# Designed miniproteins, single chains, continued (3), part 57

Each design is a single chain, and the fold is of that chain. pLDDT is the mean over its residues in the fold that is shown.

## One batch from the design tools (miniprotein)

Design m9964
Fold by ESMFold2-Fast:
Structure m9964 (fold): chain A 76 residues (1-76)
Amino acid sequence: SKSFIEKIKEIIENDLDKLKSRLDGLRAMAAIFPDDSMSQMNRLRSIAKDANNTDAVKMVDDAIAQMRDHLRLLGL
């Protein structure tokens, strides 16, 4: 929703540590909810890209790569 997007934009512009914590949480849940976790990661990536925050985009891309590696190790 718009309110969700506005909250994420605030995190991206003011607090990348909160973004990292959210990404770490999604990665931890990926073994139980892989599709949902990946969908949320992709949404965060889109918001970061729209905000033109290169550091945030790289942080999300790294988290997606780590999640893909984790799922591969689980045979998912």
Scores: mean pLDDT 79

Design m9965
Fold by ESMFold2-Fast:
Parts: sequence; structure tokens; C-alpha cells
Structure m9965 (fold): chain A 87 residues (1-87)
Amino acid sequence: SLVDLVREFAERVKELLDEEDKEKLDRAMEAMIADIERNNLSGEQVIAYLRTLVQTLIKETKSLSEEQKEELERLLAEAEERLREAT
């Protein structure tokens, strides 16, 4: 399901974050999952949501190294591909 793919993505991203940013990500993910389930969001809408979230994390999370930013972009690309295949 789209929700399972989003949860898998979130768990992998959390490995790159400190505890404060993990909590912020969890709240954002809960909101996104609730929106997916209540409004039956398409894979394309979920992809757009994840892109916005990743760009915000890269911009606002000053503790991320360049290698961690590259890993985050790689995780996003993998999630986008899997979401397209699931829809």
C-alpha cells in the first residue's frame, strides 16, 4: 500500500536525523498518512508531498552532512519509483 511505502521511507530517513528532528518527521508523517487514508490520495499526490518534505528537511536540518543529504535524495528517488509502480 502507499501508506506502507511512506512508513518504510520515514523509518529509513529517521536513521539520518537527531531525536528532535525524528519527532518532527513523525508528526509530519502521521499528518501525511491521515491525509492519504481520509482523502484517498493518488501516488502522484503522495510523491509531491514527499518531495516537499525532503526539500524542507534539507533546508532546515543544519546537522545533515552533504553525504546524508545525498542519501536522503536517493531514498526519495527510490520511494518515488516504488510509489509509481504501486499506483
Scores: mean pLDDT 82

Design m9966
Fold by ESMFold2-Fast:
Structure m9966 (fold): chain A 102 residues (1-102)
Amino acid sequence: SHHERLLGVIRYSKESFIKALEALKERHPDIAEKLEKIKKFLEESVKEIEKLDIDSAYELIIKTEEKVIEMLEEMKEEDPSVEGLRTFFENQSRSIKLILEE
């Protein structure tokens, strides 16, 4: 179903982003606590998204994307190495929005 395809993409995108985040965390221990906070927020948000129907999930997906981008933008002011992770997340978010708009 469209809903099953959407959840599959969200799970894959989450796993890929967390892998990139963990790699950045290993290289930049000074921002590790803030990166861990983003990881936990994203993991908790995706668990809630998975429980919802597609219409309810849409609102939570958009709110989750906006909050993660906000957190990454705030970190970028302290460490420019976060910019690559932010761009990666924004590209994934754009792809998910295209699926939601089908």
Scores: mean pLDDT 85

Design m9967
Fold by ESMFold2-Fast:
Structure m9967 (fold): chain A 103 residues (1-103)
Amino acid sequence: SVFLAVAVLTEMSEEKAEEFEKRVRELAANNPQVLGMGILRGEEARAVARQLGLDERAVMVVLVEAESREAAEEVARQLEEIAKELGMEVEVRFITPSDVTPV
């Protein structure tokens, strides 16, 4: 099963973007339950945000794949903490396979 922690950013400076990416990569590298990570910008970020029912004004979307629901929820909380430390507004959501597959 695929479990995703997703962070959506609608406004950010380049300096904050670089620091956020660095901290997210460090988080993913230090969590053995993280299977992969993607960072999307521009049109791809907007497309993924729209597909997931998130803010379509997205300038960056971070996707972290985890091997369990609990791991994805933990990563989502850590993404919110990183954004708070950097003084950034972020929408963070835990997404299960059922959130991606329409009924």
Scores: mean pLDDT 78

Design m9968
Fold by ESMFold2-Fast:
Parts: C-alpha cells; structure tokens; sequence
Structure m9968 (fold): chain A 77 residues (1-77)
C-alpha cells in the first residue's frame, strides 16, 4: 500500500485502540474492530482488513481487542 494509506491505517488503529480502552465490553470491541476492518479493506489493506474482520467475530473481551490492535500496530511500525 502507499505510505499515505499506511499512515491513515495506523491512525485508525490508534483511534480504535483508544475507543476500546474506554469500553470494557466485548460486544463494543467487536463492533469497533468490524468497522475498522471494513475501512481497512476499502483502503486496500486487504490482509489487515481480513484479520480485523476475523477478530471482530472472535474477540470476547476488550482486553483481547486491545492485545490484537497492539500487535497489529507493532507490525505496521
């Protein structure tokens, strides 16, 4: 992907992480990850988008969502 698209994706992941940290509910975490995954797919980040959409179906707690996003941010930085 382009550098601009990568920077936008990183910002989106950081914003999602902050949102989940404020919401301790697993359902809210899944909704945020699902929305983020769709936006990543539209941005052309298909691999990250698919992983985010999978996480949206499997994450049970906010802690699991936070751990997933931290790993993805580390991979992109």
Amino acid sequence: MSEEAREKLVRMLENALAAIEKDADGRGSRAILGSLGREAEELGAHEVGRELLQAAQTVRTAEEGIAFLRRKLAELR
Scores: mean pLDDT 83

Design m9969
Fold by ESMFold2-Fast:
Structure m9969 (fold): chain A 61 residues (1-61)
Amino acid sequence: SKKELANKIYELIQQGKIDEAKKLVEEHFGKKVKNIIYDRDKNKIYVELEDGTIEVFEVEP
């Protein structure tokens, strides 16, 4: 699920495992990841895919 994926990405980002977070997203969408940005103020993760799509994940409080 997108919610479970968001939580796993967040944990990897907190651990500094950005490349592992990218691979997890790539496996889910079947597209390469250009960038991952965590917005702490909004508690959201923004993922830019190779086709220019931006996927937004909400992190649970």
Scores: mean pLDDT 82

Design m9970
Fold by ESMFold2-Fast:
Structure m9970 (fold): chain A 74 residues (1-74)
Amino acid sequence: MTPLEQEILRLGEEAIEAIRAGDFETAERLVREMLALYLRGLDEHGDGPVAARLRALVEEIGRRMREVLEELEA
């Protein structure tokens, strides 16, 4: 895992914890930071295995966030 992948994962996990805590302002900020790193990573790495892994990672984080939001609404 690259340092960029690790940072995106960290921000995603922190955003999920903020959602669980009901701190949606912090969650929104962390998601924006994560997406900014994701876009930078796509620009820096172009079309390749790192870009593919970044896309998969962000998609996985998004799925986990939706699951937590659904749990809170249940």
Scores: mean pLDDT 82

Design m9971
Fold by ESMFold2-Fast:
Structure m9971 (fold): chain A 94 residues (1-94)
Amino acid sequence: MDVEEAKKKKEELLEELKKLFEETIEEIKKIMKENNEPEEKIEEIIKEFEEEAEELLKKIEEELDKLIAEDPKKAIEHIENILKSLEEGRKAAK
């Protein structure tokens, strides 16, 4: 049961992180356009960010999978703490 709950929490966290990255990409585009940056430079920066975000998501998933295998209860607590931090971050940005 704990392992299944931890896996569910992992999926929830990964979805929230994907949303955060999508929002960040839109904010980067807006800021760069406001600074009159060339379209080509915007595309280059966004591509680099997307590649870094993809690699970060893979690393987070691997670390969480390891934690779930070692201690699913600690994994749940850790994921919930991250989700809470993300929610507070979104609230502070709006």
Scores: mean pLDDT 81

Design m9972
Fold by ESMFold2-Fast:
Structure m9972 (fold): chain A 90 residues (1-90)
Amino acid sequence: GAALERLEALLDELIRLSEEYEKETDVLKQVGLKLRAIGVAIDAERLIEEIEDLESALAIVDRHLARATSPLAIRHLQRLRALVEKRLAE
């Protein structure tokens, strides 16, 4: 539903910002990208707490992990995956 589509969009943005972060050489721009990536990750965490279709949420996170190359993106996606797994175990 709409929540899963929003999760997809947030994780696409997280990967984009994280890839820009890894390539950025200007320190101020790099800090700005990192802070924006953190903000998107927090929005995704909040959304995951409200999603009922946890199996689909896990599949979305796993697809994004499979394509992520940025260490920053991988770290955030692994935390989001752990959050989905925790909710599935409840």
Scores: mean pLDDT 91

Design m9973
Fold by ESMFold2-Fast:
Parts: structure tokens; sequence; C-alpha cells
Structure m9973 (fold): chain A 79 residues (1-79)
């Protein structure tokens, strides 16, 4: 699941580079679900990229929610 989470994170980055923000957001959310509890730092990064993708889609509330989740998970990963 760690390897699958990393693969989805990389795939999401590729879609984001192509401007396919909705597809990227879905991959980043899947990556975060697989990585949470295994590698909270990478899961936090995935949530942050999902937030950026939703910002590009004009979904500001969803983006803010994901950034807040990312920040909380990142703090947990440092403690």
Amino acid sequence: SLQQGKQLLDQGKQYMAQGKYEEAAKLFEQSARLLQGIDDRLASQALSYAGESYEKLGQTQKAQQLFDQSSQLFRRSQQ
C-alpha cells in the first residue's frame, strides 16, 4: 500500500502537469487515503496537492478543507 500510494502520488503529479486538475485531485485523494497511517508526511503532501488541484478548479472551500487536513496530518507526522 505504501508503494501504491507513492505511485498514485506520482500519477497525480503527471495529471497536474497536464492541466488535468480533476483527475489529479482524485489521484491525490486516493494517494492520501492509502498513505495515511503509513507515511503521514507523504499523505499530507498528497492532500496539499489535492487542495492545489481543487483551487485550479475554482473549488475554494474544498481546497481549504484539504489544506487544513494536510496541515493537521503534517503536524502529527512531526510529533
Scores: mean pLDDT 88

Design m9974
Fold by ESMFold2-Fast:
Structure m9974 (fold): chain A 72 residues (1-72)
Amino acid sequence: KVSKEELDREVELSLLRMAKSIAQRMLQQNKPVTEQDIKALEKYYERAKELGDEELAEELKKLLEQAKKQIS
């Protein structure tokens, strides 16, 4: 059974997955990482955790760790 709440959750998760894909591509291109990029990834990670998508949260956490290494 699909509720409106579950549908709204899946829409938000789809947007977070798109943001993850964009961030992953940017990091693969070895572009300079800014403090704003780090803060954005932290927000995406926390939101994925709130929505209960543990797999997406773990993937975002790995990207965040990679981004932090590239800021220097």
Scores: mean pLDDT 80

Design m9975
Fold by ESMFold2-Fast:
Structure m9975 (fold): chain A 62 residues (1-62)
Amino acid sequence: MLEYVEQLIEYVTKKVEEEAAKILKQDPSSKAEVDKKMEEVKKKLKEIREQAKQLEKALQAA
């Protein structure tokens, strides 16, 4: 489970970084918004990883 979640996180991170780079190249003034959105995405990805850890922990405890 965790390995699959890690692959999804890597995929999403790569796609978001590519999109952010394109936006910044076309509109450098959007840097603050892009940075804010990137931090939100990273926070969500961390939550997904923690959910996977909790599921593994619950399965081991039950």
Scores: mean pLDDT 77

Design m9976
Fold by ESMFold2-Fast:
Structure m9976 (fold): chain A 115 residues (1-115)
Amino acid sequence: DGARKLRFAKLFHRKAAEIAARKAEEYAKRDPEVAEVLRAHAEAHELALKGMEEGPEENVRAAEAAAAFRALYERAVASEHGEEVREALEEITREATKRAEEELAREEAERAALE
């Protein structure tokens, strides 16, 4: 339903931001260009979550962050860093999806136990 989809989206953005920020730190010394893309990705997810929670003013910042990430991503995938950026983003999406699904399932189980 719509409420479940919204809750999953919020959990996904939170987990994606956390994982992307961690991976950006891991890449910072070995590939600064990949780290820059991953930091922008983390910021885009963090601001998307704030937009969903706080409303229209934060949605403008979320859109700007998403555009900035997209520009950095397109530049990186046209370079020698393209495969590493794609692989890192795929891993972030996979891990964030798994963590969001696990947390949503936990929340649903807690609600069922209370009923």
Scores: mean pLDDT 85

Design m9977
Fold by ESMFold2-Fast:
Structure m9977 (fold): chain A 92 residues (1-92)
Amino acid sequence: SILEKYEELSKSNDFVTVMSLLGEIFSNPELYNDPRLEEIKNKLKEKVIEFAKTGDPGIEFRLHMLATMGPAAGGSEEFRNEMKEIIEEIKK
């Protein structure tokens, strides 16, 4: 099941894996609007915030790139807005 695969991948402690999964969900309207993926989306968001709070400049740079460069960096408008929200959260 795709849901089982996403649940397993959401347990990853790898930033690239977590970001790729979050980007996939936000780039596909069927996945983005699936209520069964809401908890997985929230878990992935929390993991990205945790990664960003480590102070790694590579992580911060990647988040800023995804938030501002849009199609050139990949991702939907929804994904860019999510990255902007995460950036604001890590400033707190």
Scores: mean pLDDT 72

Design m9978
Fold by ESMFold2-Fast:
Structure m9978 (fold): chain A 82 residues (1-82)
Amino acid sequence: SMEELEEKFFEIMGKYYKELQEIIDKLNKGEISKEEAVKKIQELHDKTIAELKKYLGDHPKYDEIIEKLEKETKKLIEEIKK
């Protein structure tokens, strides 16, 4: 159902933002380099896209969800590389 798809979406995205924040926190504390942070963010992005495709590929807004995530990830990586 649509409700079950929405719950799965929030589960996947909640995990994504939690793991993303952990990477950013390590970067801000100097525990990892900018290069390591970019690599970890790219790996997290790829993993998240794969999970979204597996569980939400048939969602009417799937393409919009993926496009938004790709845009947000690209912007974040560009900001870190400065």
Scores: mean pLDDT 86

Design m9979
Fold by ESMFold2-Fast:
Structure m9979 (fold): chain A 76 residues (1-76)
Amino acid sequence: MVRVRVTIRVADPAKLDEAVSRAVEAIQRHGGRYTRIERLSPTEAVIEAEVPKEQLDALRADLASIPGAEVRVEEL
C-alpha cells in the first residue's frame, strides 16, 4: 500500500461532486481506500488515499478518463 494525493480540478463547479465520486469509485475499483476528502474551492478538491503500489498506473489511467476533470496523482 502507498499513500497518494489525488487533486481534482474542473472548469464547471456543478461537475466537481460527480468528478470526486468517480475518483472515489476508481480508487475503490483498484483496491484502494480514501482516508480524507477536502474541497479547496468550488472547482477543486483533494482526496488522500491508500492504494496497492501495483495498481498505481492503472489508477492513474482510470482517473485520467474522468470527463471534464483534470486529475493529478502524487505519491506521498
Scores: mean pLDDT 85

Design m9980
Fold by ESMFold2-Fast:
Structure m9980 (fold): chain A 76 residues (1-76)
Amino acid sequence: SYGEALARMVEEASRQPSAEEAARVIEEGAKSIGAEVETEETTVDGRRMVKSTVTLPPTPDSPEPVTVTLEVPVRE
């Protein structure tokens, strides 16, 4: 299911040593399931964060776009 795929992406991204690598994991994972993704990397008080907006592909039961926001903290 898409929910399981998204959960696996977040778990894998959270294990990455940098925001750049975490963002890459999320982008590649989202694209592998046919989703569109926008990723923002930010730094707050020396802490790296990755925010991603993932737009799931439409289905016959859900013709409207469904978006999921993922926030992954990255340790320095």
Scores: mean pLDDT 75

Design m9981
Fold by ESMFold2-Fast:
Structure m9981 (fold): chain A 143 residues (1-143)
Amino acid sequence: SSLDRRIRELRRRALSLADESIGLAQQGYDTLTNNKKLIKSDLKKGSELGKKSLQDFSDRFLDLAEEARRLAEEARRAGDERTARIAEEVAGLALAAAGALDYAYNEIKTDPSKSGDYLDKTAGILARIRDELERLRRQLEDL
């Protein structure tokens, strides 16, 4: 039916968004881990690069959260509550990532000597968010 086609389209879009979100979390993890290595040899340069990375990834996760929220609204209107719920969870994880990145940025801005610790903690948060996004992606495949 036309409804079955719409639900399949929404699920494909949700899978694509989950894949993009997983990729962003992995890229963030790799970038922050690399910036932390630089801090050990050059605190000032590592801190400045770390702050720029934290802001860039925070903005990108906010954009993903907005896309996921809109997809959830479309899925609810189509009567696909399972896809809507998973899209809301993706949005929540993206917001959590953005918040952690923004928090780390402000802490490093205030005290650059803590840069290594905050980059490490935030990378750990992104790794956990990636794992949760991968779990949500599997739930979408099982629909």
Scores: mean pLDDT 91

Design m9982
Fold by ESMFold2-Fast:
Structure m9982 (fold): chain A 55 residues (1-55)
Amino acid sequence: SDQLRQQSDQQVQDLDKASQSVLKQKSPEEGQRFKDGAQQAKQQIQQSSQQQSQQ
């Protein structure tokens, strides 16, 4: 449904904003780890949302 897509998009945007904040305030090492985790989480969120939308 559109609601699930909207929520997934919001979560992805929140992760981007949090990632930028961490990169500005934390060490490059911590920023890189956060970026990698956020990218993986985004892919999982999008895949899960797509599968549920097909139901």
Scores: mean pLDDT 71

Design m9983
Fold by ESMFold2-Fast:
Structure m9983 (fold): chain A 83 residues (1-83)
Amino acid sequence: LTEEQRRALAEAAREAAERLEALGYTELARLLRELAEALEAGKLEEALRLAREIGELLAAAGDEEALAIARELEARWEEVLGA
């Protein structure tokens, strides 16, 4: 990943964190901010670990609104990665 791509992924993660925090998912928002910091620092192994933890928590929550935010984040990440 380029530095530009890492910053774009981090920005998307922070936007998702803000939206989830507004819905009361404060722990998910905290983890997404940690993910953004790891991405900006180039700590890709840490970022992957955090992304996995976030995915597990979202799946466990089963909340349609939280899942919609996760899908929007995934779509933005796919756009940045050219997938």
Scores: mean pLDDT 81

Design m9984
Fold by ESMFold2-Fast:
Structure m9984 (fold): chain A 93 residues (1-93)
Amino acid sequence: SAVDLLRQTTDRAVSAVPEELQPRVRQVGEDAIETARRSGPEGGGVVAGKGLSDLAKEMEKRGDLEAAQALRQVSDDLSRGLDQVLQQQKQQS
C-alpha cells in the first residue's frame, strides 16, 4: 500500500541523516501518511517529496553532500514506487 511505502521511505530517510535531524524526518513521514489518508497517495507523495527536498537543501547548505544525496535518492525511489502503486490502482478502476 502507499501508506506502507511512505513508512518504509521514512525509515530509510531516518537512517540517511544525522541523529539530530531524525525527529524532523519522522515528522515529514507522519505528515505525509496523514495527508495520504485524508487526500490520497498523490497528496502524501507531494508532502514527503517536498519535506525530503527541503531537508536535502539544508544538508547541502551545511556541506553534508552525502546526506543530501541520500535524501534525494530516497525521494526518487518513493516517487517511482508511488507511480507504480497509482498505476495499479487506476487499472483496477
Scores: mean pLDDT 82

Design m9985
Fold by ESMFold2-Fast:
Structure m9985 (fold): chain A 100 residues (1-100)
Amino acid sequence: SPLSLLDQVKGARDVLEMLLAVLPGMSDEQRREAAEQAIRLLENLIEQMKRENYPEEVIEELEKIRERLAEARRNRDVEGLERTLREAIEFLDKIEEELK
């Protein structure tokens, strides 16, 4: 079923918060899978925002966050992954408040 944009933002935020909370206890493989999941969530959200003609500046910022997640994954940068997940959560929280 098609979710509202607000529901999709909330869902993505909650998953990213869960990933961030468990990140310190993860193996290298689990961190790789977590990064892939985060990238996929942001890609799906970006696609939905584009379909709903959401402001391009917001979409561009999410694309930059997604690119930073992909870079952290490629470089096996645990600190970069943690930082970028925090940035993504904070940005999605801001979007959620604007959509209410």
Scores: mean pLDDT 87

Design m9986
Fold by ESMFold2-Fast:
Structure m9986 (fold): chain A 99 residues (1-99)
Amino acid sequence: SVEAAIALVDKLKKEILETLDKLEEALKNKASEEELKKLKLEIEELLGLLGIVRGVAKIAKDPEVLAKVDEVEEEVKKKIAKLLEKFPDNPYVKELAKL
């Protein structure tokens, strides 16, 4: 259902934004390369799931779900851009900014 798809997008949004917050704290605290890589991969996996939802919504021609995915993608991109401003030389942040 559209309602179930929107609920899934909201859950993915929350998890992506929370993992980006964890990445920012890890970067501030000079965490290990292993921890930074793990957080980056978790964010990429969640963004991949959001991309699958977008693909399904395009096939189903669900404009409400597509609009919700667009809103979430823009909010995530804005947060990654701010993180890149704070940590411009970090390779994981640079790679996330290219998505």
Scores: mean pLDDT 89

Design m9987
Fold by ESMFold2-Fast:
Structure m9987 (fold): chain A 81 residues (1-81)
Amino acid sequence: SPIEEAYEEVLEKYKDDPLVQAFLTALRQRLLLDPDAPLDEKFVEEEVEEFAKQSKVDEETKEKIKEAAREFLELVRKRSA
C-alpha cells in the first residue's frame, strides 16, 4: 500500500522524535479511514492543528510535525501516481 510504505519510510526518519511518530501514526489512520482526503497544504494545516491541540505540543514541535506531514503526503502522492 502506498500509505503503508510511505508511513514506514517517514517513521524511520523521525525515529528519535516520539511526538512526531505519534502524529504520523494518527495521520496514517486518518488516511486509511478517508482514502479520498485531499493531500494538500490545507489538509496538512488542519491535521497538525488538531493534533497540536490534543497533544499540547510547543511551536517548535508543531513545525517539525508539519514538515513530517508534508514528507509523508509527498511520498503517498509519488507512490500513488
Scores: mean pLDDT 82

Design m9988
Fold by ESMFold2-Fast:
Structure m9988 (fold): chain A 80 residues (1-80)
Amino acid sequence: MPSPDDTTYVYMYIRRHGRQDDYDFWQRYGPTSTMIRLIQRGRITPDQMSDIARDVDGDDTGIRTRRGVNGMIRTIQRRR
């Protein structure tokens, strides 16, 4: 199924950043890869990730709220 939530998370961050190349990266590689990039560049904070993890816990992934932040960071970092 489509992942509107992933798209929403990245979109919310890009609204704050306002950069075309982030949009391009997202369009080519998807929202998850874009999120990885933002984290590796230090542009997204753990607090923001906590909010995202809460939404994810209540959505498709089933990641636990408390563990969501750590699991998300680890999964994202391990991917690349």
Scores: mean pLDDT 54

Design m9989
Fold by ESMFold2-Fast:
Structure m9989 (fold): chain A 80 residues (1-80)
Amino acid sequence: EIDLEAEEALVIIEIYLAGKSGDPEGLQRAADRAIELVKRSPEAGRRAAEMFEKAASINPKTAEVFRQAAERLRKAADEA
């Protein structure tokens, strides 16, 4: 199985790339992987949520969707 540290790094990279490209499919893939990350570590999930908020500042057209992803991740981490 993928090491937790490696999985967190990959998720963060995917969030950043989705933010730069403004790709809705990339955003959805990153969000799905971040939810799996929360199941392994709520703390890592919270860091991923922070990255979604950071990515929201990169492209205003996708900002709302990225902020919603961050909110969903924080909620999932708090419930884990």
Scores: mean pLDDT 78

Design m9990
Fold by ESMFold2-Fast:
Structure m9990 (fold): chain A 95 residues (1-95)
Amino acid sequence: GKAFVEAADLLEEKGFRDEANAVILYTALAFTLIDNGDYEGAIEAGEKAVKILRDAAERSGDPELQAAVDRATEDLKKAIEAAKQGNIEEAKKYL
């Protein structure tokens, strides 16, 4: 959802264009997988997006990137819980 888009935009602004593109790709993959009923694959794709954000934040030491990672991590947690409950529309809002 919004947190992943905002984090990807921030990565691009900070010069992490490849990481920004990878976050967008893995988020789009997670959205597609959850729509097709592959919840395990969707979770793995979301976790890869968060890892890319985390690694960029750690390398940069940028507190703004760290805050974006924390927001994206919280959204992924909400998406996972919604998916576990079978609430696909709610899960997609956080991806």
Scores: mean pLDDT 82

Design m9991
Fold by ESMFold2-Fast:
Structure m9991 (fold): chain A 68 residues (1-68)
Amino acid sequence: SLEDAERILREYNVVTSREVVEALVEASGGDKRLIEAAAVLMQLSTPEEARQVVAFLQKNPEFIDRLV
């Protein structure tokens, strides 16, 4: 859910727009692990970069272990 995603991002000190949170939820297919990965990436990268990585991992879940 959007609330879960927003909470995960906040726990990692990632403050961003609702539009970015919504885009990440859509790209992740609602996978909380992918939202957590996005939160870590967004501490050092742009929201667009994080969204792109999340979309890739959603289609290629075997690569999640390599990101984490």
Scores: mean pLDDT 75

Design m9992
Fold by ESMFold2-Fast:
Structure m9992 (fold): chain A 80 residues (1-80)
Amino acid sequence: SMDLKKGEELAKKAIEIVREGGDPLEALQLAAQSAKYFLEAGKPEKAAEALRKVAEEARKAGYDRLAQMLEEQAEKLEKL
């Protein structure tokens, strides 16, 4: 699926930005877009997994607020 591929690519870009110490807002936007593509593909579990993966990398990089926001969004998707 094109949507699955786009979701994966956007999540990887978000992780790359976080690992490089880049803009947390850009990382948040890419992670949100990744989740949207997984949801459009009918895979909310993959959307939640992508957000949690970006959150884990954000915590490792010291972006605790970004990690918290992504974790909260993932939890909401897991309750659908």
Scores: mean pLDDT 88

Design m9993
Fold by ESMFold2-Fast:
Structure m9993 (fold): chain A 80 residues (1-80)
Amino acid sequence: SAMERQRASLYTGHAIAGIGGETHGEIALKQGDLKKAAEGYRDAARSYERAAEYSSPELGEKYLKRAEEARKKAEEVEKK
């Protein structure tokens, strides 16, 4: 339906933003910028949490798990 397509567009946009945050975090980490790396991973986690809000329960669980993994990466970087 049109509403299902609209919902898919919303979670896709937030998921893409999550991937962007992960990429930003990875690039910053390779450059030795631990603060920016942690920030990128935390931004990724928030974007995946937003993607989960617009997803089916099953897809939402996958995005929430990816958000948790991104938060753990931020914490690991902050410990260095």
Scores: mean pLDDT 86

Design m9994
Fold by ESMFold2-Fast:
Structure m9994 (fold): chain A 100 residues (1-100)
Amino acid sequence: REELIERVEQMAANTRALLEQLGADRQLSPAELARVLALLDEGTARIVAAIRAGESVAAIEAIARETLARFREAVPDPALQQVVEEYLRGVLAEVRRAAA
């Protein structure tokens, strides 16, 4: 579990750096960038907490779906949406690999 959490946290850090770079390229305001990063941080924290609690793959998949839905509702930029979708797909692949 701890190795999986470290991997998820590293993936989140890489995704955060990419979102900061894209935010600069897309001329996001500081408030818009803060909102984007807060949604990533909130979703990641929920996933990490579920992994620590020993929750099922299905429960973690539900958290990832909710995180993506909230992100799509709050962030209209399709490139930022794609980055978060790819991040969550990567996280779920690692979770499924650890569960197998």
Scores: mean pLDDT 86

Design m9995
Fold by ESMFold2-Fast:
Structure m9995 (fold): chain A 66 residues (1-66)
Amino acid sequence: SEANRQEGLATADDIERLARKLAKGLGLPVKIDVDDGATSVTVRVQIGDASGTQVIDKATGLGTAN
């Protein structure tokens, strides 16, 4: 739904903001890529040599990490 899409995008924005603040505090380069796909929002973050990817399901607005 549109509400779940907006929730997923809001979560992606929060992740981006946190990653940028952490990188600035550490004095490290940051690269962030947000991909607004058909069924999910994918956030890819690289801070220095560390990288991570979070996938957010647009149907629920949440990532399934169990």
Scores: mean pLDDT 73

Design m9996
Fold by ESMFold2-Fast:
Structure m9996 (fold): chain A 91 residues (1-91)
Amino acid sequence: MKLRAWVVEDGKEVEEFVGEQRTPEAADRAIVEALKLTYESGKEIKLELEDESRITAETWASMVQIGGSVYGVEVEVEVSGTRTVVRIRPK
């Protein structure tokens, strides 16, 4: 699996945070950090997850959506094959 995360300003990726994550544990941690960052600072965050399994991509997408509800942030998810793009925005 591969996960990358960026801070987004005016629709542009301006800062990469957490970097490229290659393990499920690191990816899970990165998702939690992204949700917290949006909740605490109001920053828009883009996550891109790529895995060999579509089921894994869809599972991670669901987890981020649930986390968004818990933290009270907006989560937009696009799944395409084994690639999931998530955008996290403040409400």
Scores: mean pLDDT 72

Design m9997
Fold by ESMFold2-Fast:
Structure m9997 (fold): chain A 64 residues (1-64)
Amino acid sequence: MEELERLKNLRDALDGRIAELQKRLETSTDPETKAKYQAAIDELQAARNELDSRITKLEEELKK
């Protein structure tokens, strides 16, 4: 798989993980568990934003 396609697949996977964690956050009743899920969501969202930035840069560099 090309690097651009690999990064897009990773972004999609991160979006899926974030959605799953958000569902678990909604069903959790323990404040410590909720805080843990929120922290994980925040970290994954940051990683997703970094991937999106890298994808955009690669797409610009691939212009011919």
Scores: mean pLDDT 81

